# Designed miniproteins, single chains, continued (5): the designs that were tried, part 74

Each design is a single chain, and the fold is of that chain. pLDDT is the mean over its residues in the fold that is shown.

## One batch from the design tools (miniprotein)

Design m18553
Fold by ESMFold2-Fast:
Structure m18553 (fold): chain A 86 residues (1-86)
Amino acid sequence: MISEKDLQAEIDLGVKQIELAVRLVSEIREGKDLDEVLEEFTKEAEEALRQMLTERGASEEEIQRQLDLLREGVPGIKKHLEEVLG
């Protein structure tokens, strides 16, 4: 059952992801290596996601599933950034 606490955790995670995305674009524009910035971004996103899901009371299986989905999305993010930044 989706609770207000679960919805708030998802909103907080979304805000964190937007902040990370803005910083990612800024660091790439400053001349940092795309692969290094993406790895740092991915690790911060994984830590933020794990913390939020743990606070929500998610199982380790649910946490691992969400982390796997995040990692699977990274190649798509890289391709999009390469297309946007040229």
Scores: mean pLDDT 74

Design m18554
Fold by ESMFold2-Fast:
Structure m18554 (fold): chain A 55 residues (1-55)
Amino acid sequence: SLAEFLLELLETHGGMTREQLAAMSDGELGGLAHYVANLLGLSVEEAFNALKSLK
């Protein structure tokens, strides 16, 4: 799934854990979604929904 792919990418290259992601506010998650969307050529909405599903 996109969510699991993004988690693996963030863990491997960003040094983030699932626990850190789960602790993020919607505002913080929105910023991360913009970053990931720009990096991978996704829409911000697609990236945000995938990341939010990991919470």
Scores: mean pLDDT 80

Design m18555
Fold by ESMFold2-Fast:
Structure m18555 (fold): chain A 93 residues (1-93)
Amino acid sequence: MDLLEAIREAAREAERLGRLKLAERLYSLAEAAEDGDETALVVGLLETGDFYAELGRYEKAREMYRASLELAKKYGLDSLAERAEERLAELDA
């Protein structure tokens, strides 16, 4: 999966649904991630997962949370890894 494109696709969908503030945030996170901000990539995936979970697209949300968790662990972003684990546990409840 192209993770950066996954965030941008979610931003376009948020914009289409009138979620303009979320779309703006996801586009900004994707831009920062493209410029090498590893934290922005992890946050963007986590928030993309939150958006899909809100839409009831739980499998897509789970994919995004897993990607966020894997990268958070890789980059040593412990707080974000914990958030991703909590989101995954919520989906499996």
Scores: mean pLDDT 88

Design m18556
Fold by ESMFold2-Fast:
Structure m18556 (fold): chain A 95 residues (1-95)
Amino acid sequence: SEKEIDLRFLIIRIHLEASMLELARKKGWSEAEIREMLEAVREIVKEAYKAELEGKDFEAVLIEKLGALLDKYGVSQADKDLFIASARDTVRIAK
């Protein structure tokens, strides 16, 4: 139900948005590109949450979709690996 904000997923979303903003600063993304990327991150977290409610693994769905998003925006493998490692750590801490 959308009536209750799961604090775990809110924490994960905020940390991923912060990591994405750092990446945007490094790559020199425009304000419009930043807004598009943040909206995509929010949707990915929401989709991973819905997948968990359906009995799927949250971390696996989240990482797959984040990886595809970073590939779409031409993020280097090194920056992608660092982002994914940070995302995994955030998910595990927020348990």
Scores: mean pLDDT 83

Design m18557
Fold by ESMFold2-Fast:
Structure m18557 (fold): chain A 88 residues (1-88)
Amino acid sequence: MKVVLEGHAVLTAKGLEDGAVATATIISGASGKVATEEKTLNKGETVKVELEMTETTETEEDVAEVVATTSARGGEILEEKTETKITK
């Protein structure tokens, strides 16, 4: 079966300490492909991390999975959004 997997991750984060890290990650459950975008922040700095992934594949399984995640280590999350879509 032909499937289209889509992932979108957006994170706006403010550093609470120097060396804070804002990360967005998307993983395809069909291929195991990992896409990651990472930014290091200074204290008081605000950054936006945005990541999109689209994969078209054929599978004998009825469904494949896409996982989209965001994290801010040593930072404050001001806005986050993750969306995943699978079209058969």
Scores: mean pLDDT 80

Design m18558
Fold by ESMFold2-Fast:
Structure m18558 (fold): chain A 84 residues (1-84)
Amino acid sequence: DEALLEEGLRELRRLLRENARRLGLEEELDELEARIEAGDWAGALETAERIVARAEALGTPAGQALAGAARAVGALARKKLAEA
């Protein structure tokens, strides 16, 4: 269901933006959003994995939450690549 996927992506973007702003990861979030808008799922996956690594390195609850959200985006990107 594309509508449910779009709603899920919108909610994940909201959570990513909220936490990324607090953690100084806005550039990486902007790159992730641009790649998703371009349909570059491979690039979106790479960017999501980079966000996970950086967020985990912070060792904070906010970093763990951002890493979780970025992993979910990465899983969606992998699904899109497998369906191609």
Scores: mean pLDDT 76

Design m18559
Fold by ESMFold2-Fast:
Structure m18559 (fold): chain A 57 residues (1-57)
Amino acid sequence: MKEVEKLIDKLLEAVRNKDDAAAIRYLQQLNEELSKLPKEEQNEYIRLLFERLDALL
């Protein structure tokens, strides 16, 4: 699994489990990995993350 996909999955899992410390850690790592990608792919992952995260709240 791509590093970004792995981090998104772990972030959403941490949010689902109410593990705030893990969620913050994965969010920071995700932001750094996203910054390495082309803008088009970065925007796609950000949109997916936002949509799925918003659905959990």
Scores: mean pLDDT 78

Design m18560
Fold by ESMFold2-Fast:
Structure m18560 (fold): chain A 74 residues (1-74)
Amino acid sequence: MLSLEELRELAEETLERIREILEEQGVPKEKIDEMLEKVRKAIEDLLERYEEGEISSEEFVIYLEIMVEEVKRM
């Protein structure tokens, strides 16, 4: 199982992946920053739910991949 620290590292890696996708799609920096702030807040909520035992580390990883796929479709 992934530790909380490893999940936080995956979260930051996911945010970087999303930023690069949005940059490649020509999204303006201001809009990228706004989108990343919303994604970061969603990820922090998921991390809190993991710490509370509401979701597994595997479910957390699945949610991160869903976020990446949603951004790719924008």
Scores: mean pLDDT 83

Design m18561
Fold by ESMFold2-Fast:
Structure m18561 (fold): chain A 58 residues (1-58)
Amino acid sequence: GPEEVVVIETAPASTPEEEVRQRAIDKAKELGYTVVNTVVHRTADRVTAAALGEKPAP
C-alpha cells in the first residue's frame, strides 16, 4: 500500500481553524506527501488539525 503520514498541528482556540489546517497540510507537503484527508477539532483551549498524507511506496 502507499506510505502514509499523519501530521498534527495545534494552536490556541483564538486561531482560525483554516489556519491550523493549512499548517498541517503545508507540513505534510513539505515532507513529500499528497494530502488525502484533513480533520479539525476545536475545544475551549485549542484547535487541533490532522492531515493524512500518502506517497507511493518504493
Scores: mean pLDDT 85

Design m18562
Fold by ESMFold2-Fast:
Structure m18562 (fold): chain A 79 residues (1-79)
Amino acid sequence: DYFEKAKEALEKGDYETAIKYLKEWRKKNGFVDPVLLAKAYLGKGELEKALSIAWGTVVIDPENEEAKKLLEEILEKLK
């Protein structure tokens, strides 16, 4: 399961592998957990990509507290 492998990679700090498995999951399922994908990009230091994903998630789902907190964390790092 690509999703389980992506979560394991995130827990180990292997953000590149996590992004790879999340992209494979997206190709097969047509969607991906945007919070996990944004966390992987944030961990890798790709702040602009992480920001784009987290911002888009909050716009689509303003009730997503985890996405809002992640967006605030990314914005703080960009100051």
Scores: mean pLDDT 82

Design m18563
Fold by ESMFold2-Fast:
Structure m18563 (fold): chain A 76 residues (1-76)
Amino acid sequence: MTLDAEEAFEALKKALGEGFARFASLFDRDGDGKLDAAEMAALTRLLLSLADRNGDGTLSEEELQRLITMLSQLFP
């Protein structure tokens, strides 16, 4: 099945937990501990560019699992 950008972001957040929160904090330009809409869009675009083989703006289950595995190795 294919996931849209927001669905992929939520799945990554759930799977990686604190690791994903640390990764996402790199996009917190304001330093307020939250991601605004622009920061969320930038993060989502980066994740799609890393995993989206088709360039169609969506992720397959396989591409999402690959991203989860890669990020979990970076943020154990």
Scores: mean pLDDT 65

Design m18564
Fold by ESMFold2-Fast:
Structure m18564 (fold): chain A 83 residues (1-83)
Amino acid sequence: APAPAKPAPPATQKALELLDERLAMLKEVAESGDVELARSKLEEEKKLAAEFEEHLKDADLELVEEYAREQEEKFQKFLEELK
C-alpha cells in the first residue's frame, strides 16, 4: 500500500483542521457584530460540529482537547484585541 512508514493520525489531523475552521468562523462573527451573519455561521458551525464528532471517534482525544484549549485561548485573545 502507498502508506507512509510512520502514518500520521488522519482523524486527529482532520479534527484539528475542523477546530481551525471553527475558530476562523467565530473570529469573523465576533469582528462583524452582524446578527444575521452570526445566525448563518451558527448553522455552518453545526455542520462542522457533526463532522468533528465523526473524526473524534478515531482521533487522539488528549491531543485534540489540548489543541481545542489553545484555540479557545486564541479566540479569547482575539476578543481582547477587538475591544
Scores: mean pLDDT 74

Design m18565
Fold by ESMFold2-Fast:
Structure m18565 (fold): chain A 89 residues (1-89)
Amino acid sequence: NLEKLIEEINKLKTEYEKESKAFRERADAQVRREVAELYGRDRPLTDEEIDRLIAEGDEKVRFIREVAEALVTMYDYALKLELEKKIKE
C-alpha cells in the first residue's frame, strides 16, 4: 500500500519536472526572440550572447530576462500547488 503511494508520488514529481522544464525552455526561447527583435536581428540570440549583453549593462535585455524569470517562478509555484493538491487527495 505505502509502496504504491510512493510510486504514485514519484510519477507526479517526474511529470511536474517535465512540465517545469518545458515552460523554462519556452520562456528562454521567447527571451531569445524578443532580444533579437529589439536589435533587428534575423535570428534568435544565444543564451551566451544575451548574458554578455546583460553583463555589459544592457538594461532592456536585463528587464526582458527578469520578466521571463518571474514568469517561470510563478509557473513553478503553480505546479507545486497542483502537485501538493494531488498528493493530499
Scores: mean pLDDT 85

Design m18566
Fold by ESMFold2-Fast:
Parts: C-alpha cells; structure tokens; sequence
Structure m18566 (fold): chain A 56 residues (1-56)
C-alpha cells in the first residue's frame, strides 16, 4: 500500500539521520581529544623555551 511505502521511506531517512549523528559525535570526540593533546604539547614547549632562555 501507499501508506506502507511512505512508512518505509520515513524509516530509512530516520536511520540515515541517526547514523550521521553518531558519526558526527564520534568525530567531535576525536577532535576534542586531539585539541587537548595539542594544548598540552604547546604548554610543554613553552616551558621548555622558558628554561632554554634562562640558560642563555
């Protein structure tokens, strides 16, 4: 029936949207972790530069 076809298409669209949200959430988590790592590395580098400057 037409109703069954419409229901099936709505379910497919909902599933695709959910898959996209899950993928976006995973990517956002990865991006946050990478940003935190980069910040920690920058802090270490700055501290190293300050110590090197004191030795000059």
Amino acid sequence: SLEEEIRKKLEEKRKAAMDGLLEARVQQTIDKLLSEIVQKLNDILKKLEEEMRKLA
Scores: mean pLDDT 78

Design m18567
Fold by ESMFold2-Fast:
Structure m18567 (fold): chain A 82 residues (1-82)
Amino acid sequence: SVSRVSRLVRETSRELDIPVGLLVSNIKQVLKDRGLLIPGPFGSQLARVLERYGEEYLRKLIEEAYESLSTGLGIPREALPR
């Protein structure tokens, strides 16, 4: 669901105190790097990834986007929520 994906992204943004736009930009970059970025609304793209590749794949993709952000912002991996 697009609504579920939008909620997950917003919750992650709030939990990690990262602007939603910055998190979205990094998720788009990870999608592009994996050849998964397609034309259309971002929420629909993430919903398609969830439907086609499963929830674990989407979760790992969001984690990769966050790790890329945390490295760029100088946040240690040890400070990430478990």
Scores: mean pLDDT 66

Design m18568
Fold by ESMFold2-Fast:
Structure m18568 (fold): chain A 71 residues (1-71)
Amino acid sequence: MKEKYIEELVRLALELAPSLSEESREKVREWARQKVETLEEEEIEKLIEEMRRAVEDRAEAAARRAALRAA
C-alpha cells in the first residue's frame, strides 16, 4: 500500500528534521508521495532503510537544532 510507504518516509524525514514548520511538513509529505510514485517498491524499501540509518547517525544533531528553534 502506497500510503504505508508515504507514512514511513514522512516519519523518518521528520526524525531527521523535527524543527519543520507546518508548511514544511506538508512539503515533506509531498516529497514522500513523489518518491512513492516514481520509485519501485524495492527502491522505496531501500530508501527507508538508508533514512533509518541516517536518523540514527544524525538524530543528535537534528534534536539539538530542534531544541534551539523550539526555544
Scores: mean pLDDT 72

Design m18569
Fold by ESMFold2-Fast:
Structure m18569 (fold): chain A 87 residues (1-87)
Amino acid sequence: MTDEEIARAILRLADVNGDGKVTIDEVIAAMELLLGRPLSDEEVEAIREAFKKADKDGDGYLSVEELTEALKLLPDSLRERIKAALE
């Protein structure tokens, strides 16, 4: 599964408005839903840092392209667990 496929899956779960963009809180909620467990404080911090770096517009929202870039910045262990949850 590619990082883009993971980004599209998260966006599908989180994008309540259908505008093709997600907030950090929506990404966290979607990841917790996919994993079937709450995220650790370390996982949440990694997600927040990746989100801020990928947010090119500075508007607090990520497109599928920006979310794909944010996913590449996550720890490999978290990325592999999300991939496994989507199988």
Scores: mean pLDDT 76

Design m18570
Fold by ESMFold2-Fast:
Structure m18570 (fold): chain A 85 residues (1-85)
Amino acid sequence: SDIQKALDYTQKAKYLAQNGNNKGAIDNLDKAIDYLNKSPDTPDVQQARDRTINAKKHIQNGDTDKAISDLNQSIDLLKNAIKSL
């Protein structure tokens, strides 16, 4: 599903950001956002999208810890969205 693909790319982005691969993290977040835009617009998906976009901005600004916090929240929201389907 598109939500599962968004979750997979968001998890890859978190791993890359934690390892200092900011370009790889941003590339994977762009893919996650694309799949979130194709997903049903439920409250959990909408909040996950907002958190993922905010995480990308934090990585671009060098705020890795804030980005990881937003990615953790996005991952939890996407896991909840999948369980609700």
Scores: mean pLDDT 88

Design m18571
Fold by ESMFold2-Fast:
Structure m18571 (fold): chain A 87 residues (1-87)
Amino acid sequence: MRTPEEAVENAKKLYPELSELLDEILKRAKEALEKKLSKEEIQKLFNEMREEARRFVEEHFPGDEELLTYLLSLIQELEDWLLEQQE
């Protein structure tokens, strides 16, 4: 499985316009790991990140369902990775 850093760097190559948002997502995921957030806190954080991502795409890229699906999948990949670190 690729690292969160590799996943985000690949996403930035495909969607350079998302670079700032992607860096913020990665930063929040890393901070969650460093703070040792509970499973419930991680799920809440990633639900908030998914809603923020959806709003961002609706505002800046309206109707780009492929970009939205990709971004939500990336956020889910980071959530799954972080939850595995809790075991």
Scores: mean pLDDT 82

Design m18572
Fold by ESMFold2-Fast:
Formats: sequence, C-alpha cells, structure tokens
Structure m18572 (fold): chain A 75 residues (1-75)
Amino acid sequence: TQQEAVELVQKVQKEQLAYLKKNGAPQDFIDSLLAEFNGIISEIKASTDPMEITKLLLRYMALVTEAELWVKQQK
C-alpha cells in the first residue's frame, strides 16, 4: 500500500544515511541524497496511482544502489 511504501522508504533512508556517515561520506553528498529521498516520499504520499508508486519505488532502489556503490568505490 501507499502507507507501506512510505514507511519502507523512510526506514531505508535512515539506515542509508547512517551507513554513509559511518563511511565518511561528504556532507554535501549526504544532503543531496536526503533531498532525493524526501522528494520520493512526498511524491508517494501525493500519488494514488499504483504504477506511479511502483516507479517511485524503483527510483528509491536506484538511490540505495548509488549510495552502496559509492561506499564500495571508496574501499
């Protein structure tokens, strides 16, 4: 559901930001990702279309992948 999608993205956002901070990510990079996650959450809350919500969940998964790849490239 829309509520479950919002809760999932909020939980993952919190975990990913903590992970990036622990791995020494620059504050500007963290702020940029936070803005993108918050944008996705607001768009999910505003949407009533299941297809649109699905696209937003794919976009959030791409942001998670970007954060994880950044950390791997620093190691």
Scores: mean pLDDT 79

Design m18573
Fold by ESMFold2-Fast:
Structure m18573 (fold): chain A 64 residues (1-64)
Amino acid sequence: GKQGLVGTSDGRLGGVTLTSETTGTVTFGDGIKGTIEITAKNGNSYDAVVTTPDGSFAAKLKLL
């Protein structure tokens, strides 16, 4: 799948692998895993929501 980088509203950075056009998986540098859902296209980036065991966070995604 397409790969990207995500920054969450709580200040975390993660690697993304898209499994569909709008959804994928996220792995953070500490090994925590989550899911991502793209909500909108915003220029060369995407608005998204990342869900982790700690909750859901607004996020910005850039595809590589």
Scores: mean pLDDT 83

Design m18574
Fold by ESMFold2-Fast:
Structure m18574 (fold): chain A 89 residues (1-89)
Amino acid sequence: SDKAATQARARELLLRLSSATAAAAGLGISHIVDPSRREWALEALRRVGEASYRGDTALLKALAGEDASSLAVGEREVERVERIAEELR
């Protein structure tokens, strides 16, 4: 596959995942009073972390703020994490 195209997709996906994770964290899980909403936020974060861990450690490092240019990800890995990101939208 075209690595440049895959890396561009990974960057876009990282922006969406960082936004979703930052939104969940920035909202402050501790500020979510409703138990159902709190459970949702925890589950969303778990899914993102679990998908990254199972698929590719590079995506987990990128989510931790490392440069996307260092990503060594394949197309299937990007697709897997994209599916999780779509579920969080």
Scores: mean pLDDT 49

Design m18575
Fold by ESMFold2-Fast:
Structure m18575 (fold): chain A 73 residues (1-73)
Amino acid sequence: MEEAEKYRKEALEHIERAFQAIDAGNVEEAQEHLRKAIEAMWKLEELGDYEGFRELAPPIYEALQRLIAAKKA
């Protein structure tokens, strides 16, 4: 599935950039990358790529927890 491969790569790239932005203290940039990663993850669900959705959910959840902690600080 060409579209599923595209969204898997897009989500992983944005997850990585979100973690980098969180580590740099750039909350705004982290939030934008995390939003894009979540959008790509949901597109995988719409395409029926439940394995991709399932594999992306844990790192997205971890990034969300770290972003929330950074925003509270």
Scores: mean pLDDT 82

Design m18576
Fold by ESMFold2-Fast:
Structure m18576 (fold): chain A 88 residues (1-88)
Amino acid sequence: GGPKEYSEQGSLYSALGFSYSFQGDTEKGKKYSELGKEYNELGSSIPESKLGAEYSEKGKEYSEKGDSKKGSLYSSEGTTYSTLGSRS
């Protein structure tokens, strides 16, 4: 796949990270936010995909600390930017 396809996959995983963190499942929130970061990094020639990776990494970090609210917020930001990257 190309960078747009990686950005799209990153968006899907970041959205899962958001959903699980929002429900208080910080372990799955961490797992899927980390996957979102990894795929967005593969798409990082697109600036929005790179931003998606940075925000998904923050979502992973906060979920790892048990902060489900901040984990959810940052994974949501990662989803937004990676979605824009997939459509740029």
Scores: mean pLDDT 89

Design m18577
Fold by ESMFold2-Fast:
Structure m18577 (fold): chain A 84 residues (1-84)
Amino acid sequence: NVEKELKELIERLKKALKEEDVWLAMEELVEIIELLKKNNMLPSEEIKKLSKEAVKFIEEKLRDFTVPEDTTDEDLKKEIREKA
């Protein structure tokens, strides 16, 4: 049942976002998108909202990881602590 699989993926994505697991959030988001695409389904309002939140979270965390190529580990840790 595609609807049941989608609901389970949504719950896993919500958990990943709550636990700030960037790689898990990315994996679950990709699985949701692929499942919708494979079944020719439009994303629900909940999925659209959750996807926007997940994309923003992933982009912010990955940007902070890439941008600090010129930044020390101490500066990165400070920024994470202040935002968490």
Scores: mean pLDDT 70

Design m18578
Fold by ESMFold2-Fast:
Structure m18578 (fold): chain A 78 residues (1-78)
Amino acid sequence: KKLVVPSPEAHIYAVKATNAVRQGKADEAIKLAEKAIEIDPRVKPNALYALSEAYRIQGKTEEAEKYEAEADKVWEEL
């Protein structure tokens, strides 16, 4: 409203997604990362890396590489 809020919720979900990846919880990581992007696309770099790693854990290499490339591109723009 008055202050620009950098969507702390989105950052929280992105961090939770990364933690889920570290714990091997691929399904949870995917849902958390997607939620983070839905709330605020500015968290895409972190959320997309979490998606990439989560899909790797599931053995979905093609999807993992897609999200990794997308994340790398976003980081290049930053």
Scores: mean pLDDT 76

Design m18579
Fold by ESMFold2-Fast:
Structure m18579 (fold): chain A 61 residues (1-61)
Amino acid sequence: SGEEAAENARKALELAELAKKKGNFDEAKRYAKGAVKAARDNGASEEDIKELEKKAKEILE
């Protein structure tokens, strides 16, 4: 479901944050970008996608 897709994406963003904290910037970018794409592809709501994009951007800054 779209709700499950959003939850899975949030978990992937947690992995992106952890990777960035450890200095693994390429891994962080892969998880962050992948999370947003997977949420879109699996029918997450527009509201959830916007929140995920905001979090991903903050991680990649």
Scores: mean pLDDT 85

Design m18580
Fold by ESMFold2-Fast:
Structure m18580 (fold): chain A 90 residues (1-90)
Amino acid sequence: TRERIEELARQVRDELIAAGLSEETAEELAEAVRKIMQGIVDGELTEEVLEASEKIRTILGYLGGTNPDLFRKASEAINRAVREALDLAS
């Protein structure tokens, strides 16, 4: 389960970079998504999960206002990873 979450986070990072995000922003979003996926699988809503959600909201909010196409691609990659984590938790 941990290995699969780490793999999914790496895939998100790679997809975000391919979509046109900087490596720094892609790494920040992938790490935040990893924390959310871990929380989903563990069944725990921790402070770290809430902080990760806030970070994603802030970054995606900025992208939505400045680059709508990049926002769409980033949102799709993140949503796919979260859905996969929900399947792992089931």
Scores: mean pLDDT 83

Design m18581
Fold by ESMFold2-Fast:
Structure m18581 (fold): chain A 95 residues (1-95)
Amino acid sequence: SHPYVEQAIAMLEDDYAEASKLATPEEQKELQELVDETKKAILDLDVDSAVEAFEKYAKKIFSIVSKTEDLDEKEFEKQLKGQLELLKQALEAAK
């Protein structure tokens, strides 16, 4: 597998662990389902599913973290778009 794919999975698990500390039990369940879906799609090199699942996952994390931190939504959206483009390129290269 491409090194960027392995790094992406590791980063997903690290972000999930941090967000879980701020999440309700229901939000933790939703995050777990999203992280599992995203990891599966990445490992399957299913570009469209991985991009869609990662976007949902990232937005859910932002929703949880923004309850306790004053985060810039516009900056988040810009960074997310860049991350989704990089993920797509990495998965296409790994095929």
Scores: mean pLDDT 79

Design m18582
Fold by ESMFold2-Fast:
Structure m18582 (fold): chain A 85 residues (1-85)
Amino acid sequence: SAARRREAAERVAEALREAMIKAGVPEEDAEAVAEAMRKAWLGEPVSEELREKAEEVGKKLSEETAEKILAMMEEAFKAAVEALK
């Protein structure tokens, strides 16, 4: 359902924001990336400013920081998928 899709997108976006913050990314940057991902997942339009901000944050991530975020996101994604069952 649309409600479950929105809930899953919100949970994954929140997990991404938290993972980025734990990895040392500034809260503002983490929120921008999470919001861009949430909107993209739901097929909602992402503003040019938000998209550029998220891309810029991604470019600044070190390989170690990116790997740490990806590991945390793998766990969060599995939890979100489990919640949809």
Scores: mean pLDDT 80

Design m18583
Fold by ESMFold2-Fast:
Structure m18583 (fold): chain A 86 residues (1-86)
Amino acid sequence: SVEEVLERIREIVQRVIKKALELLKKTEDLDVINRAIAIILRAIGLEIDARLAIESGEMSPEEALERVEREAERLLKELEELKKSL
């Protein structure tokens, strides 16, 4: 159902946000802080864009979920690289 897909998208996005917030607790480096905040904003944008694509009929709920999963994996990899710089 659409509701189940939207809940799954929210869970994925919240996972990215949570990991970025965990990184923010571990650093005073302004460059790392700014990059982690940018990742949070991009994660929020993923949920908004996916919802709009579903509502407009541009993507099926399943297509939107797959896109969010792929993009979230990229954001998580970017967070892991930031973590290695600490």
Scores: mean pLDDT 89

Design m18584
Fold by ESMFold2-Fast:
Structure m18584 (fold): chain A 94 residues (1-94)
Amino acid sequence: AAPLAITGLTAAASSVAAGESLQLTLTTTAAAADADITVYVDGELAVEGTLAAGATSFTLAVAPREVGEHTITVTLTSADGSASSTASVTVTVT
C-alpha cells in the first residue's frame, strides 16, 4: 500500500497582518481510513482536524498575533498511529 504522506503545504501568502486569518492548503496521498491533522504555530497547538478516507487535500486557517517570523508545522497521523508525516512553512507577520 502507498504510505500516508504529506505531499505539500502551501500558504496563501508569505506575509499576514497580526491577527488576520492566513489560509493554508495541505495536500496528501489518499488514506485508506480517516487520519488526524494537527497544526502547530511555533510549537504550540493551533488547529486539529480530520482528513477523511480517500481525501488528498485539506484547507485550514491560522491567525498568528505576534509580529515576526513564525513556523507553521502540520503533522498527519494515521488513525492507528502506524504512519506519520510532517511538513512546515514559515510566514512573516507584520
Scores: mean pLDDT 82

Design m18585
Fold by ESMFold2-Fast:
Structure m18585 (fold): chain A 78 residues (1-78)
Amino acid sequence: MLSFEEIKEAARLLLEYLRAFLEANPDLPPEVRALAEEVIEYARKVLEAKTREEALEYFERMLEAMQRFLEAYREAAA
């Protein structure tokens, strides 16, 4: 079970990673870029959350968006 602090740390690390990834990959298809930006938006909402329950809801949305991003990235690379 992740603590409130661990949830926010995970979101911060993912946000930093994806920002760096987008900067390193300027020629990504717009659809893939949009999905990565959606993950970043949910990560920001996790960081802004004032309760663990709110953070968990956005964390779940963030993970779902990340899964969609990874799937789209794999398809674009094929």
Scores: mean pLDDT 85

Design m18586
Fold by ESMFold2-Fast:
Structure m18586 (fold): chain A 75 residues (1-75)
Amino acid sequence: SDRKAQLVLFGERLAEKMLKEYKDPKTAQEILEIKREVEKTGDVEGGLERILEIVKKYAPEEVQNVENFKKSILS
């Protein structure tokens, strides 16, 4: 679905940001893992919830970015 494609791109960009700006390859890898699971299952809401939990722990500055994206694709 279009929502799934949007989440995949968002997850890839967020993971890239974790690598380049936060210098956190482990968090980047976890985000990419969630993205791949969403590609297989189509569970966009569950994927976003898991990404949000990860950024709350490791990149709290990104929480607003994830919540804004969630509102844009789930409203």
Scores: mean pLDDT 85

Design m18587
Fold by ESMFold2-Fast:
Structure m18587 (fold): chain A 91 residues (1-91)
Amino acid sequence: SLESMKKVIDSLETEFDKEVGEFFLAVEKEDVEKALEAVDRLEKLGMSKDDADFLKSLIEKKVPIKDLPKFLPLLSEHGEHLLELLEKLLS
């Protein structure tokens, strides 16, 4: 549920991980504007421009949250970590 996802995000230790959680929450809500804002914040927190642009392309293609596990391993950095965070959010 959205409420359980928010509780998991609140439990995350780093600002980067919290913004990853906000990105996934926005994707689940189909909130394109909020998802793009979360990616911009991830870029400011150290995500590469290439990875940020890749995540933005997934938002633009309206990839549902359930299909993100297929694409997250394609990130140049942090793909496994983002996948682990997504699995935690969906548990």
Scores: mean pLDDT 86

Design m18588
Fold by ESMFold2-Fast:
Structure m18588 (fold): chain A 76 residues (1-76)
Amino acid sequence: SMAAFEAARRRIEEIGQRTAEEVPEDKALAHAAMLAAVLALRNPDQIEEAREAAKKMSPEVQKAMLEMLRIAEEAL
């Protein structure tokens, strides 16, 4: 559903922006995680690669990235 895709994208962007505001020292990583989740929403084959990339991030950014990826996967 197009509506489900748009809702998932908005939720991912909301989480990404909030994370960037809460951990300003990791702002670039939070934005990168958000972009990875949005790209995974368009290409599910990228989800596993994005999950592996999340393991290299700080705990707070990792938690947010995994939540954003879960939203992307559920929208498929």
Scores: mean pLDDT 82

